# Ledger of designs, part 68: designed miniproteins, single chains, continued (4)

Each design is a single chain, and the fold is of that chain. pLDDT is the mean over its residues in the fold that is shown.

## One batch from the design tools (miniprotein)

Design m14498
Fold by ESMFold2-Fast:
Structure m14498 (fold): chain A 75 residues (1-75)
Amino acid sequence: NDLLEQLAVAAANGNRDKALEYARKYFEAGGSPEEVAQIARNLRASGNTEGADIVLEAAREVAPDSPYVAEARAA
């Protein structure tokens, strides 16, 4: 999914505005909160904690009630 890849790249580069834009478009297209949470976990595992936080912040604004987003924040 191109939107999911664009979200990951924007977050990895510290671009909060684009990360939020791509997260909104991804969820509007019926995207999976689980896949977004996985991107955040992957960024944190690679030492990019800022990128992980950007992904989770964007996902929280668009899909605040997702259990996958809540789990990724706790890890």
Scores: mean pLDDT 78

Design m14499
Fold by ESMFold2-Fast:
Structure m14499 (fold): chain A 65 residues (1-65)
Amino acid sequence: KVAIEAGTRIRAIGLQIDGKFASVRFEGDTITVDRRAGSPEDDREAEALRETAEKAGLTLEIRDL
């Protein structure tokens, strides 16, 4: 149940990213995204991803480039 739900949400998050970040990595239940510092658009996308990841039971880490 939990594994299936996490897999579905991971794919949804991937579609949402759609090239907004320099890179995205998945390790277990942790999502790491690289973004350009000082980009308001990247900041907004990161906020949306954080909410989505939290609801999916995943940990989101954001790295500024």
Scores: mean pLDDT 61

Design m14500
Fold by ESMFold2-Fast:
Structure m14500 (fold): chain A 78 residues (1-78)
Amino acid sequence: MKVTITGLDGESVTIEGVSEEAKEHLLEAEAAIRAGDFATAAEHLKKAIELLKEEGLEEEAEKAGEVLERSGVLQATA
């Protein structure tokens, strides 16, 4: 399946071949960023990246993480 996520700067990343679980976590991370809840966004982003790597989508995981990280998600981690 296909998922598109958009960062706060308007940059979008589209990933094909994702599992439903990875897609859900990516969309929840995007929604949390949009709501200013960076702690929740960081949790969902970590889970999505792990799932994408397991699915062989490592480059796409890095791109998605970068878009969301540039939105301030990493500042909310620990």
Scores: mean pLDDT 74

Design m14501
Fold by ESMFold2-Fast:
Order: sequence, then C-alpha cells, then structure tokens
Structure m14501 (fold): chain A 74 residues (1-74)
Amino acid sequence: SPVEDARRVLEEATSPEQLIAGLEELVAKYADSTDPLVQLLRDGLVAAIDALRRGVPFEEVKRWLEVFLDALEA
C-alpha cells in the first residue's frame, strides 16, 4: 500500500536527510499513478520534502505526516 510505504519511511527515518531520501523515492515510485488518493499522498509527500528543505523542524514535519497519513486512511 502507498500509505503503508509512507508510514515505513516515516518510522525508519532518524534524520531530515533520511526522511527526504525516502519520501523522494516514494514520489518517484508513484509518479505515474492515476489513483486520486495516491496523487493526494504524493502531493503531501512533496509538501513535506519542501518543508524539510526550507528548514521546518524534523519532528514538526513527522507529526504533520502522521496526521496526514491517518486522514488518508479514514
């Protein structure tokens, strides 16, 4: 599942650099998806990558992603 893949990346990442790398791999993996939920997931992952690159705190981005992923499964 794309959401399960994102949760795995989030759980395994211990640094902003690791989180960015994992999220970028998922964005590339799902680039060609026509599923609206996968497209929404991809957009959220891109927003998280951008936030980390702009210097938003790692723990703040992780918390936002946890809430975002929970909302996608509701």
Scores: mean pLDDT 87

Design m14502
Fold by ESMFold2-Fast:
Structure m14502 (fold): chain A 69 residues (1-69)
Amino acid sequence: MTEEEEKKLLEELKEKAAKLSDEEVEEAKKTLNEKGSGEYEDTPEGREELRIMVVNSEEVKKLLEEEKK
């Protein structure tokens, strides 16, 4: 991935992240933590990763939920 492509992705993710409510982000965090992703605790890096993952990796979260069922 080139620097230019990465910059475009980050900009798009930021815009989508701004559209998410705190409730949506918290719900995703709870789902990931219950699955065993304790990485999203109170680390600044972890919080940023969660925010990006909620927007960019929604399908990943969906797959985790399906396995849980």
Scores: mean pLDDT 60

Design m14503
Fold by ESMFold2-Fast:
Structure m14503 (fold): chain A 67 residues (1-67)
Amino acid sequence: MEIKEEEVELSLLRMKYSIAVLAKDAEELEEIAREAKEFAEKSEDEEIKEELEELARRALEEARRLK
């Protein structure tokens, strides 16, 4: 089984998101949303793309809630 780089990136962003939410770090959440959008645009896997887009949306919503 070959783990795709985009799956690793998604997992890392999800971990960063969880930490940023706990830390109430709006700036980090906005950065995570930006990175997730960039990876989604480059992703060839539709499922991973959808998950990255969802993560970006959640991160922006949480950042706005904290400001």
Scores: mean pLDDT 80

Design m14504
Fold by ESMFold2-Fast:
Structure m14504 (fold): chain A 76 residues (1-76)
Amino acid sequence: ELEELRKKLVEAIENQDYESAIEYAKRILELEPNDTIARQVVYNAQILLDPNASEFAKKAAKIGLELARKQLEQRL
């Protein structure tokens, strides 16, 4: 269920499990293609998994994921 996927996504972000966060966010996007928060999670988590990303990009991505996590919690 969509609510269960959002809860799992929040838990993955809190645990810094970026691979699982991308998986859950993509599953949410299959159900709700216009979910801006889920798109933000995929984008930022991919940056954190990219070994070629700059330190500046990784810092911005981490802030973006924290913002997305807070927004997801407000919808639960």
Scores: mean pLDDT 85

Design m14505
Fold by ESMFold2-Fast:
Structure m14505 (fold): chain A 65 residues (1-65)
Amino acid sequence: MEERLNLEIEASLEIMKGTIYLKAGDYEGAAEHYERAAELYESLGPEYEKEAEELREKAREAREK
């Protein structure tokens, strides 16, 4: 499942970028990357719904700073 693996890797990279931006105090950048990761998990299907929801929550928290 080449496409699924690529999306999982891409989501992981976006999470890492979000965390880096969050630590740097770039809350808007952090939120954008967490939202992108959530979109990638949502595209993988309902099995990843919880992970996507957690990422959207992190994005919301970042935007409130």
Scores: mean pLDDT 82

Design m14506
Fold by ESMFold2-Fast:
Structure m14506 (fold): chain A 93 residues (1-93)
Amino acid sequence: SSSQAQSVLRSVRQDLQSFMPQASPSSQRVIQRIIRGLDSAITAINNGASNSDIQQMLRTLSDRFRQAARQHPDVQSLLQSMSDRLQQVADSI
């Protein structure tokens, strides 16, 4: 559901913000970019995005998290875990 997608996106965003002070400067820049992507997805859902669009946005975000994880070892486990959470929500829509 859109409410479930929003809840997970907000939870992921909060976890990233909480971790950001512990990340390297390069990883902090990536986290900030990811947070902007999460905010855009939340806004689209609030504006009535279809279930198909929500599913596609979640899968796109999941893929971006995996790509970022490969380049940033200090946040790799966190980003992979979040990617899995977003994929699971996408599969439930």
Scores: mean pLDDT 87

Design m14507
Fold by ESMFold2-Fast:
Structure m14507 (fold): chain A 75 residues (1-75)
Amino acid sequence: SEMEKLKEKAREKIEELRRRLERTTDPRVRALLDGAIRVLQSMLDESKTVEELQRQLDNAESLIRRAEELERAAE
């Protein structure tokens, strides 16, 4: 189902972000990645509709983009 696909994407993304945290030292970047993980975990625990799951996934992606912007700016 669409809902199961979105939840699977969230689980995969959490795993990816945890690996990124292991190699990240910038506290600002770490805070954004932790925020994204929290959003994705919340959607797995609470979200009951495809629309809500997609909204939370988009929110997490926004936090990830901000983390990447900070990493680029630091170079």
Scores: mean pLDDT 81

Design m14508
Fold by ESMFold2-Fast:
Structure m14508 (fold): chain A 97 residues (1-97)
Amino acid sequence: SMLDEITALYLEAGKYMAQGKYDKAIELLKKVLEKVGEDNVEVLYRLGLAYFKLGKYDEAREYFEKALEEAKKRGDEKTAEELEKLLEQVEQKLKES
């Protein structure tokens, strides 16, 4: 089913993240995002993390900002706080470049 396919892609992306294969993880996470919706906080968060690990800080900022907006809309204060801290790290890295 489509749900089983989405779940398989998301789990495989997680395996690539664990292995440090961030480019491959990004490809799979973008496919998941297209299928589940552009407002999915968990997928946006993981895309931001993968870009951050690759040193692609402009892309990391974009995905973390989108994830933060959506987390705030749903009242997820814990995820919003984590994303705000990650965005501070991204800003610091951008100032070092």
Scores: mean pLDDT 88

Design m14509
Fold by ESMFold2-Fast:
Structure m14509 (fold): chain A 80 residues (1-80)
Amino acid sequence: AAPTPAQLELYREIIRLINEFIDTLEANPDLSEAEIQALIDEVLERIRARMRELGVPEAETERLLAAVRAHMEALAAEIA
């Protein structure tokens, strides 16, 4: 079945947060590994909070956050 309106809103928010992360990395090429990890942690915390508001089950939340972390870490490695 197609995603619910709430799920589509969440997906759009995740995409926006990842795009903001990419823009930050491109604008700040001198960011340390620790600073990059702090930015990733901030994005994941914001996604976790939103998923909690939407009543997403913990197991689904952790699975998605793990995938998003891996993707953001891969992007950071490519940009560096």
Scores: mean pLDDT 82

Design m14510
Fold by ESMFold2-Fast:
Structure m14510 (fold): chain A 59 residues (1-59)
Amino acid sequence: GPLNAVAIEDYEAKSPEELSLKKGEVVTILEVVDSEHVLVSNKKGTGLVPGSVLKPTGK
């Protein structure tokens, strides 16, 4: 299945390209650009978040 991650802390989007997350929200990882730019998707939309706020699931 797709690679999933969970937000380990709240994140507030700082630009239109970013996605806001609440701690405990599950996202699908679409692309890892770098450690601070991970493209994710959930029911709210698609956007970039720092990798530091994500923990991969499904291991």
Scores: mean pLDDT 81

Design m14511
Fold by ESMFold2-Fast:
Structure m14511 (fold): chain A 72 residues (1-72)
Amino acid sequence: MSAEEFEAAAARAAALAREAVRAYQAGDEEKARALAREAEALVEAAAARASEEQRAALHRAVVGAALATGAA
């Protein structure tokens, strides 16, 4: 995929991961699970079209965003 497409996908996935952690911390487990599933779907779709380096960067961005936002 293009660098622009990759950056957009990584940013969206990271934002959803942050929202999922915030929802979980707020006690909204249903919303947290829905947001986490959406982030996972974006990661899977991007990974199918991404290089190995882009896949590693995408996973790192999502995990990093979740860890920075909360205990997950």
Scores: mean pLDDT 75

Design m14512
Fold by ESMFold2-Fast:
Structure m14512 (fold): chain A 75 residues (1-75)
Amino acid sequence: SMSELEKLIKELEEQRKRLVEKARKGNEEKLPEIIKRRGLNPEQQEIWRKIEEEIVESFEAMARAIDKLILRNLL
């Protein structure tokens, strides 16, 4: 039913949100160690943050695409 599809959509959205939040938190927690270990200067630190955020954004985009593919296969 449409109600079951709506529940599945909500569950997929909640799972994706949790995974994205976990990835961002992991990046934030690991960043000080990476800075120290790699000897990153402030310019390199900004580049690293941008790369990590681009990876998270790409992950979220891929997860959204997978969610859409799953939902299309159920219709």
Scores: mean pLDDT 82

Design m14513
Fold by ESMFold2-Fast:
Structure m14513 (fold): chain A 94 residues (1-94)
Amino acid sequence: MEQIDRDIAQLREDIRKLEEALKYVDEGKFDEAYKLAFPHLSPLLKQELEEAYKKGDREKMKRVLERGIVALYTALGLLEAARDFERWLEEHHH
């Protein structure tokens, strides 16, 4: 349980950073957005973000960040469901 709670907390922090990076893109702060977001993306999204950043393509940067946020929220939902199932199983099999 403690490990899954730590993983959930880390995902929430990663989501917060990507949402902050998305706000930086809207403000035209592409360097800040790129630096903040890059560590929290999958290898494929890292490549796509770097390409968009080098081209100064605001709309592509936004799309990459939005895809990253969706992927992290999906992972968060799966971990929360798994945690709830493990708690249910422990309650009903003890």
Scores: mean pLDDT 85

Design m14514
Fold by ESMFold2-Fast:
Structure m14514 (fold): chain A 73 residues (1-73)
Amino acid sequence: SHEERRRLMDEAVEAAEKGDAEKAKEAAAELGKVVGSDSEGAALVTATALLATVAPDEKGSKAVLDTLKETVK
């Protein structure tokens, strides 16, 4: 549901802002599993871009991008 997707996106952003890259990656990956439409794909892209900006770990950013490619392509 939108509420579930919102929660996961919020968790990813909050974790990234707190410097918890692992939790942020988990939430972003889980969001990718839930998202199944183009409109939700846009939200996932936004979350991915935000995570990549606040998480300087290239590995973390890559994992989120891989999730995006699999989910929304």
Scores: mean pLDDT 59

Design m14515
Fold by ESMFold2-Fast:
Structure m14515 (fold): chain A 87 residues (1-87)
Amino acid sequence: MALAEALREALERAKKEGNEEAIKTVIEGLRKLAESVLELAKKLKNKEAEELAKKAIELAESDPEKALEYLREAEKLIDEKEKELLK
């Protein structure tokens, strides 16, 4: 699933263009996605994905690029059965 990658691309573009409003929109989207990933990880009892999603939420405002890296890793762990979760 490429949701975290789409947010990362949007963040890089917004930063390159100096678009502060777009940066804020990406950070909010990151936070919402990370919260959804955290809830899914908890239901699946995927401890590693849960920890990565929590780190992404914690860093979303202060270090959104680092938060996106943690979120991408959490999505990968949830998509460990990648073919089963492809949509």
Scores: mean pLDDT 76

Design m14516
Fold by ESMFold2-Fast:
Structure m14516 (fold): chain A 62 residues (1-62)
Amino acid sequence: MEEEKLKEEFDKLGEKVVELIRQNPEKAQPAFDLVAEAMRAYSEGNLKEALELFKKAIEVLK
């Protein structure tokens, strides 16, 4: 159940990152690097690291 919650949170944060990049394209470059790292961590099963990287991407897009 904990892993299921982390995956759901990851999906929601990912959607938010995409929306923020669309609204602030000038801030997209640093966010793209963090998104790429988050996607890699997720594919490797490192859900906590993936969530932390997505949260960092959101911070740089604010």
Scores: mean pLDDT 79

Design m14517
Fold by ESMFold2-Fast:
Order: sequence, then structure tokens, then C-alpha cells
Structure m14517 (fold): chain A 58 residues (1-58)
Amino acid sequence: SAETERRLAVLEAARTVLESAMYFASKHLPPEEAKKLIEELEEQLKEIEAEIARLKAS
């Protein structure tokens, strides 16, 4: 549906933003702080990917 296509596009954009944030954290933060923030962002990415999978399975 058009609603599903719109939602997928938004989630894919959010995924790109999180991946960019993880890259900048790894480049600009001290290693221990980068690790903690990247772990939090990975959890958010997991939620987004689960929603993408849910929409594709529905």
C-alpha cells in the first residue's frame, strides 16, 4: 500500500541517519564513549530494522 511505502521510506531514511551518527561517534569521541553511544544507536537501529521487517511481512 502507499502507506506502507511511505513508512518504509521514512524508516530507511532514519536508518541512514543512525548509521551516519555511529560513524561520527566512532571518529570524534574517545573510544569508551564511542562504544557506549554506538551500542545505544545499534539498539535504535535494531528497532527500525524490526519495524521494516514487520511492514514487509504484513
Scores: mean pLDDT 86

Design m14518
Fold by ESMFold2-Fast:
Structure m14518 (fold): chain A 119 residues (1-119)
Amino acid sequence: MTNVTESGGGSVPEGGSLTLSSTATGPDEILAVSWLRQAPGQAGVPVASITKSGKVGYDKRVEGRFTISYDPAKRTSYLNMSNLQREDTALYTNIAWTQSPETGVVRFTPGPGVQVTVY
């Protein structure tokens, strides 16, 4: 089974920067990783994604300010957040999209979430 461990987050002033990281462990193939933003009382909204081939996608609100990268040797994704705005305050959850080599079944494994607060 895939396990997701996240780190980073915290409290920063407006205009500040943070880097979130997420490592996926286990025997399943990583197809993609996505970062979701969840504000209180709202559904999770994807902000950034990267596939195993390195194809990236960004939400319009964070494009140009956030960058996603993936290190396949470490199975670790990084979300570099720059020029943070108060509206970026949310719980950020990484989702690993994985495929079983035996069954071909695709699954998603969410991490526990990382709090980001912009003051």
Scores: mean pLDDT 81

Design m14519
Fold by ESMFold2-Fast:
Structure m14519 (fold): chain A 56 residues (1-56)
Amino acid sequence: MSAEELGKAVGEALRAGDVAGARALLEEAGITLSPDADTPEGVERSLARAIARGEV
């Protein structure tokens, strides 16, 4: 999955209020979740860090 596809899918899940689904998408992509990844902000932070580090 590309960074763009992952970002779109995570954004759609968070917009729907599905934080658990957004977390699952990050875990399937092999991204390490931040300690606060049980919140929408924590999920977005985890994704942003992975993109910045070139992990996706």
Scores: mean pLDDT 78

Design m14520
Fold by ESMFold2-Fast:
Structure m14520 (fold): chain A 106 residues (1-106)
Amino acid sequence: SEEELLATLSDTEKAREYLMLGNAYLLQGKYEKAIEYYKKALELRPDDWQAWRGLGEAYEKQGKYEEAIEYYERALALLEEQGAPQELIDEVRAKIAEAKAKLAAS
């Protein structure tokens, strides 16, 4: 079971597993479960830009554009702080622009 597997993992490994579960639920359209697992990942690793980006996507899919923008902006700040490749920074900036356009159209 997932619980048995998680009991054998370090906090870093658990954070990665929670991130992967969040991503899997996001792809399935199970946005509330995706949010739950991204938040669990962030409790262990608050500097994980991928989990902040995932929260942004899940909130955007629920039509919660203001919250989506906040989470995407947090992911962007972490990517810039970490000196991430420009392509990743540009992708998150595009997500922010898209969410802002949807908010303005609402």
Scores: mean pLDDT 88

Design m14522
Fold by ESMFold2-Fast:
Structure m14522 (fold): chain A 101 residues (1-101)
Amino acid sequence: MRITVRIEGEATDGRVWFRVEAPAGLDAVATRARIRIELLDENDNVIKSEEFELDLTGKTVGEALQEALRKAVELVDKYRPLAEKYGASKIRVEVEIEAEA
C-alpha cells in the first residue's frame, strides 16, 4: 500500500516554520521524496518554482522525514538571497515522501 507523508513550510524575513502531516505508517519503507520550493509575492503569486527529487530507498519514513526536513531547511537558506533578488515576500516549501507498507 502506497503512503504519502506531507511537509509544508514557509520562510519569511527572520522566521521559518514547518508543518508535518504524518499518518500511521512511519515505519513503512520510503522510496523517494519530492521537494518543491517556491518564491511568492505579497499576494501569494508564484514568482519562481523549482523541484528536486531525493532517493530515499531503504530508509524508514521516520528517517526519510528527518533527511527531507534537513534538506528543506538547507534549500530555504540557499534560496533566501534569490528571494531578495526577485523581491519575494516569502519562500514556500512542500515535501512529499512516498513509501510502501
Scores: mean pLDDT 76

Design m14523
Fold by ESMFold2-Fast:
Structure m14523 (fold): chain A 60 residues (1-60)
Amino acid sequence: SSMMEEKIKKIEEEIERLRRDKELVQQTETDPQRKNEALQSLNRQIEELEKELEKLKKES
């Protein structure tokens, strides 16, 4: 189904965006607390999307 491929692609693109955001935070955020909180939030979002991606690939 083309819908499954489109859904997978969208999740992969969202993961790549979050990874770029993570790199930006690592390079630009000078406050240790804000940096840790931002990285923790981004890592959680990436992990959830990777789990969704794994589930979709198993169903396809």
Scores: mean pLDDT 86

Design m14524
Fold by ESMFold2-Fast:
Structure m14524 (fold): chain A 86 residues (1-86)
Amino acid sequence: MTVEQLAEEIKKLLDSNPELKAIFDKLPEEVRENVLRGIARVIKLYQEGKITKEEARKIIRNILLSAGVSEEDADKIVEFIEEKFL
């Protein structure tokens, strides 16, 4: 799976959750796309055995915070991604 394919899969799963969709919809489109691609790259690094689950969670959280997502909302997204992909 490419980073682009994984980013699209993450987007579809987030869109299926109204609360998480609302969080992402607050971000400008270009920022949202960059966040999704960043998360996809981190998931790929984890799947390739290059980072631990704990490192993946921390990096994803930092990507979200850097994009302007609150700590509470970032933690909700990280927990969802861990459940589905990690």
Scores: mean pLDDT 84

Design m14525
Fold by ESMFold2-Fast:
Structure m14525 (fold): chain A 61 residues (1-61)
Amino acid sequence: SDEYRQQAREKIAQAQKLAGQGDLVGAAEKLREAADYYRKAGDTESADLLDRAADELLSQA
């Protein structure tokens, strides 16, 4: 659980860097990966939030 949460946070950090560089598609992909890790950790609320954030970024690309 803690390992999955740590991996999710690392993917979010990667997504933030990509979004800052204008790579919205890459950022959305990393947010979806983070959502999968939160889902594995049993944190469905964080996973759902990140999936929505990824969809929003992808709609702007």
Scores: mean pLDDT 87

Design m14526
Fold by ESMFold2-Fast:
Structure m14526 (fold): chain A 55 residues (1-55)
Amino acid sequence: MDELIERLRKTKEKLLELKKRAEEEGDAVQAELNQKGIKNTDEMIASAERAKAAK
């Protein structure tokens, strides 16, 4: 569980970096795709943390 959460957090950090670069380059489509990836990763982290707390 903790290994999965750590991996998801690293994925989120990478997506935040890619979103920032896309915004700086004016690539609105890539920025939006990366934002969706961040949201999905946050939901997965929240679900994993809830599962951990429920044990």
Scores: mean pLDDT 81

Design m14527
Fold by ESMFold2-Fast:
Structure m14527 (fold): chain A 116 residues (1-116)
Amino acid sequence: SPLLEEVERLLGEVSALVEQAVAAARAGKLEEARELMKRALELLERIEELVRRIEDPADLARARERLEAFLAYLEVVKAEVRATLDEATAQLVEEELDKLIERVRRIIELLEERIE
Protein backbone atom coordinates (compact mmCIF):
# COMPACT_ATOMS: atom_id res chain seq x y z
CA SER A 1 0.00 0.00 0.00
CA PRO A 2 1.24 3.56 -0.68
CA LEU A 3 0.60 4.54 2.97
CA LEU A 4 2.63 1.57 4.29
CA GLU A 5 5.45 2.32 1.79
CA GLU A 6 5.55 5.95 3.02
CA VAL A 7 5.62 4.79 6.70
CA GLU A 8 8.58 2.50 5.86
CA ARG A 9 10.38 5.30 3.97
CA LEU A 10 9.89 7.75 6.88
CA LEU A 11 11.11 5.15 9.43
CA GLY A 12 14.32 4.93 7.35
CA GLU A 13 14.65 8.74 7.51
CA VAL A 14 14.08 8.69 11.32
CA SER A 15 16.82 6.03 11.66
CA ALA A 16 19.25 8.17 9.59
CA LEU A 17 18.50 11.26 11.74
CA VAL A 18 19.05 9.26 14.97
CA GLU A 19 22.41 7.97 13.66
CA GLN A 20 23.43 11.53 12.65
CA ALA A 21 22.33 12.88 16.07
CA VAL A 22 24.39 10.27 17.96
CA ALA A 23 27.42 11.07 15.74
CA ALA A 24 26.94 14.83 16.38
CA ALA A 25 26.69 14.21 20.15
CA ARG A 26 29.86 12.08 20.06
CA ALA A 27 31.62 15.03 18.32
CA GLY A 28 30.41 17.41 21.09
CA LYS A 29 27.86 19.09 18.78
CA LEU A 30 24.98 18.93 21.29
CA GLU A 31 22.81 21.65 19.67
CA GLU A 32 23.04 19.86 16.28
CA ALA A 33 22.15 16.56 18.00
CA ARG A 34 19.04 18.15 19.60
CA GLU A 35 17.90 19.65 16.27
CA LEU A 36 18.31 16.28 14.51
CA MET A 37 16.33 14.54 17.28
CA LYS A 38 13.60 17.21 16.99
CA ARG A 39 13.35 16.47 13.23
CA ALA A 40 13.18 12.72 13.98
CA LEU A 41 10.27 13.37 16.39
CA GLU A 42 8.46 15.49 13.73
CA LEU A 43 8.78 12.58 11.25
CA LEU A 44 7.31 10.19 13.86
CA GLU A 45 4.34 12.60 14.17
CA ARG A 46 3.95 12.31 10.36
CA ILE A 47 4.09 8.48 10.67
CA GLU A 48 1.32 8.62 13.34
CA GLU A 49 -0.85 10.67 10.90
CA LEU A 50 -0.25 8.12 8.10
CA VAL A 51 -1.01 5.16 10.41
CA ARG A 52 -4.40 6.75 11.27
CA ARG A 53 -5.24 6.62 7.51
CA ILE A 54 -4.35 2.93 6.92
CA GLU A 55 -7.55 0.86 6.52
CA ASP A 56 -6.26 -2.54 5.30
CA PRO A 57 -5.86 -4.98 8.26
CA ALA A 58 -2.80 -6.63 6.64
CA ASP A 59 -1.09 -3.21 6.24
CA LEU A 60 -1.94 -2.33 9.88
CA ALA A 61 -0.36 -5.61 11.07
CA ARG A 62 2.79 -5.01 8.96
CA ALA A 63 3.06 -1.39 10.17
CA ARG A 64 2.83 -2.69 13.78
CA GLU A 65 5.63 -5.24 13.14
CA ARG A 66 7.85 -2.51 11.62
CA LEU A 67 7.19 -0.05 14.48
CA GLU A 68 7.91 -2.84 17.04
CA ALA A 69 11.22 -3.59 15.23
CA PHE A 70 11.97 0.17 15.22
CA LEU A 71 11.27 0.36 18.98
CA ALA A 72 13.81 -2.48 19.51
CA TYR A 73 16.32 -0.55 17.35
CA LEU A 74 15.89 2.62 19.50
CA GLU A 75 16.44 0.60 22.71
CA VAL A 76 19.70 -0.80 21.23
CA VAL A 77 20.82 2.76 20.29
CA LYS A 78 20.01 3.92 23.85
CA ALA A 79 22.16 1.10 25.32
CA GLU A 80 25.03 1.92 22.90
CA VAL A 81 24.86 5.64 23.84
CA ARG A 82 24.96 4.73 27.56
CA ALA A 83 27.99 2.46 26.97
CA THR A 84 30.03 4.73 24.63
CA LEU A 85 29.37 8.42 25.48
CA ASP A 86 30.40 10.38 28.59
CA GLU A 87 27.68 10.42 31.31
CA ALA A 88 26.48 14.02 30.73
CA THR A 89 26.26 13.65 26.92
CA ALA A 90 24.68 10.18 27.25
CA GLN A 91 21.99 11.56 29.61
CA LEU A 92 21.09 14.33 27.11
CA VAL A 93 20.87 11.91 24.15
CA GLU A 94 18.93 9.36 26.25
CA GLU A 95 16.35 12.06 27.18
CA GLU A 96 15.81 12.79 23.45
CA LEU A 97 15.72 9.05 22.58
CA ASP A 98 13.10 8.52 25.34
CA LYS A 99 10.86 11.09 23.58
CA LEU A 100 11.17 9.08 20.33
CA ILE A 101 10.56 5.79 22.20
CA GLU A 102 7.40 7.22 23.85
CA ARG A 103 6.07 8.37 20.44
CA VAL A 104 6.79 4.96 18.84
CA ARG A 105 5.01 3.20 21.74
CA ARG A 106 2.00 5.53 21.25
CA ILE A 107 1.88 4.67 17.52
CA ILE A 108 2.10 0.92 18.31
CA GLU A 109 -0.81 1.30 20.80
CA LEU A 110 -2.83 3.13 18.11
CA LEU A 111 -2.11 0.30 15.63
CA GLU A 112 -3.16 -2.37 18.16
CA GLU A 113 -6.46 -0.53 18.87
CA ARG A 114 -7.17 -0.38 15.10
CA ILE A 115 -6.34 -4.08 14.48
CA GLU A 116 -8.64 -5.25 17.33
Scores: mean pLDDT 90

Design m14528
Fold by ESMFold2-Fast:
Structure m14528 (fold): chain A 65 residues (1-65)
Amino acid sequence: GGPVLDLPPERAPAVARAAKHILDNGGVATVDEVARLAGLSREEAERFLKALEQSSGVPITVVPA
């Protein structure tokens, strides 16, 4: 498939931290929290969550709050 996320290298540590947070929380996350942790827009955070689910095999539950 084509590239889903094209993030600057400087954001890699923040994205990795966000991924760890989501997985430590059993795959439960809010889009707004992930966006803040990873320094992403809401749309980028939604793409990131889908990419994380596809790559990790862990079901990701997006919470509205």
Scores: mean pLDDT 71

Design m14529
Fold by ESMFold2-Fast:
Structure m14529 (fold): chain A 63 residues (1-63)
Amino acid sequence: GAAEKAALEARIAELDRRIAELEAELARLRAKGGDPKKILELEIEIGVLQLERAVLKLVLKKM
């Protein structure tokens, strides 16, 4: 229904914001030659969130 669609759109928007924040942090760490472990952790977190976003977008298209 409309409520479920709105909830999915809200979650996608939250994921977009969070991914952008993490990508900015990753760019900062890479530019400064930051801790390789922190870089890897950010890359993994971004990947997981991107996968969740892709799944939710696919669900939204089928609604």
Scores: mean pLDDT 88

Design m14530
Fold by ESMFold2-Fast:
Parts: C-alpha cells; structure tokens; sequence
Structure m14530 (fold): chain A 71 residues (1-71)
C-alpha cells in the first residue's frame, strides 16, 4: 500500500524498486530509523524473488508493517 507512505517515501520506493536493490530492502528493514523506513524496506522486500533474501529483509520489521506492506 504505497499510498500510505509520505510522498517523499513513495518517491524513494520508486527509485529503489527501479534499481532492484535487495541490499537496500535488507538495510532499511534491519536498520531503518523509523517505522516509515522499515515499511519502505518491507515493501521493497515483497519484490525480492529469493525467499531467503526476502526473509532477511523482513527480519527487523514489526509484523504490523509487514502486513501493511503486503496490501
């Protein structure tokens, strides 16, 4: 649910999604400064096809934000 992010984070999501950066998703999920950055990491993680990399990206994210990212 990208529309639930601020406009700035929506623009960051688009840029990172275009780069297909699994590393950015993992970093934001584990080390995001706030819940919005962790949500951005979770939303990027949903685009990772490798299950292990996806699980690693989601490991630092609260369950409620994972559920929000899947919508």
Amino acid sequence: AIEKLSKELQERFDALYRSKSAAAAIFLGAHGKNDEEKLLGAMLATKIEDETMRELALAGVPQELIELAEK
Scores: mean pLDDT 67

Design m14531
Fold by ESMFold2-Fast:
Structure m14531 (fold): chain A 118 residues (1-118)
Amino acid sequence: MEIDKVLDIAAEAAGEAVDRYRRGELTPEQALDEASKRAKEKAKELGFTDEQIDLASAIARFLAATGLGLSPETLRKALEQIADALGVPKEERDELLAASDDPGRAVALIQRIVERKR
């Protein structure tokens, strides 16, 4: 998996959705859905696998939730989607979900999990 491209797609989609929220065009929920949708569409256009598309979508939702300053519960739900997309064992899932209060740590964990699967 090319994690740099997946992260770039997710970050661009999340940034656009957060910017639209800040302009008053979207609610927080709509911004999360827009980030997820945009990442999925762009990943499909670039010929990513279904697993990579799901991962890009889940990461975009998490980054958008972080950019909006949403609750740890919302961040945890987004991390659950990332864990599901990555197919990680329970131990790694629990570690990732524990990082819901630290978005920087969550991103670093996602990068390490993807690199280990190569």
Scores: mean pLDDT 80

Design m14532
Fold by ESMFold2-Fast:
Structure m14532 (fold): chain A 57 residues (1-57)
Amino acid sequence: MKEEIGEKLDRLATELYVRGEASSAEEALRKAAERLIKEGYDEEAVREVLEEMLSRL
């Protein structure tokens, strides 16, 4: 797992959930991943980290 991507996903997902932009932790993580990909992060790496984080929910 890429630690930097995981930290950014966790932080962004938490912000989205707290703001009410996501109704669940799963939705928040998926939306966070989409934003990181749009910001230029590697899609494959973000997807791998996302799947690992979702498996822990």
Scores: mean pLDDT 79

Design m14533
Fold by ESMFold2-Fast:
Structure m14533 (fold): chain A 80 residues (1-80)
Amino acid sequence: MEKALELLEEADRLLREMGDRIRAGEATLEELAEALEEAAELVEEAARLLEEAGAPKELVEGLRERAEQLREGARRLREA
């Protein structure tokens, strides 16, 4: 459980830092795409660990949907 929470906290930190850089005009689209992909990987791993720990299906599915949304965002940025 603790490892899954650490991964989710790291994903949130990464996205917050990237959001701050975007607002400051300091981030490129490629850097944003990379951050979204890294956050998606962290969320997916957290979902896997939570599923192994017996977390509710709704929570696990919600996290996997979030990871897919992050990956879709990264794909759109790279194709733009």
Scores: mean pLDDT 83

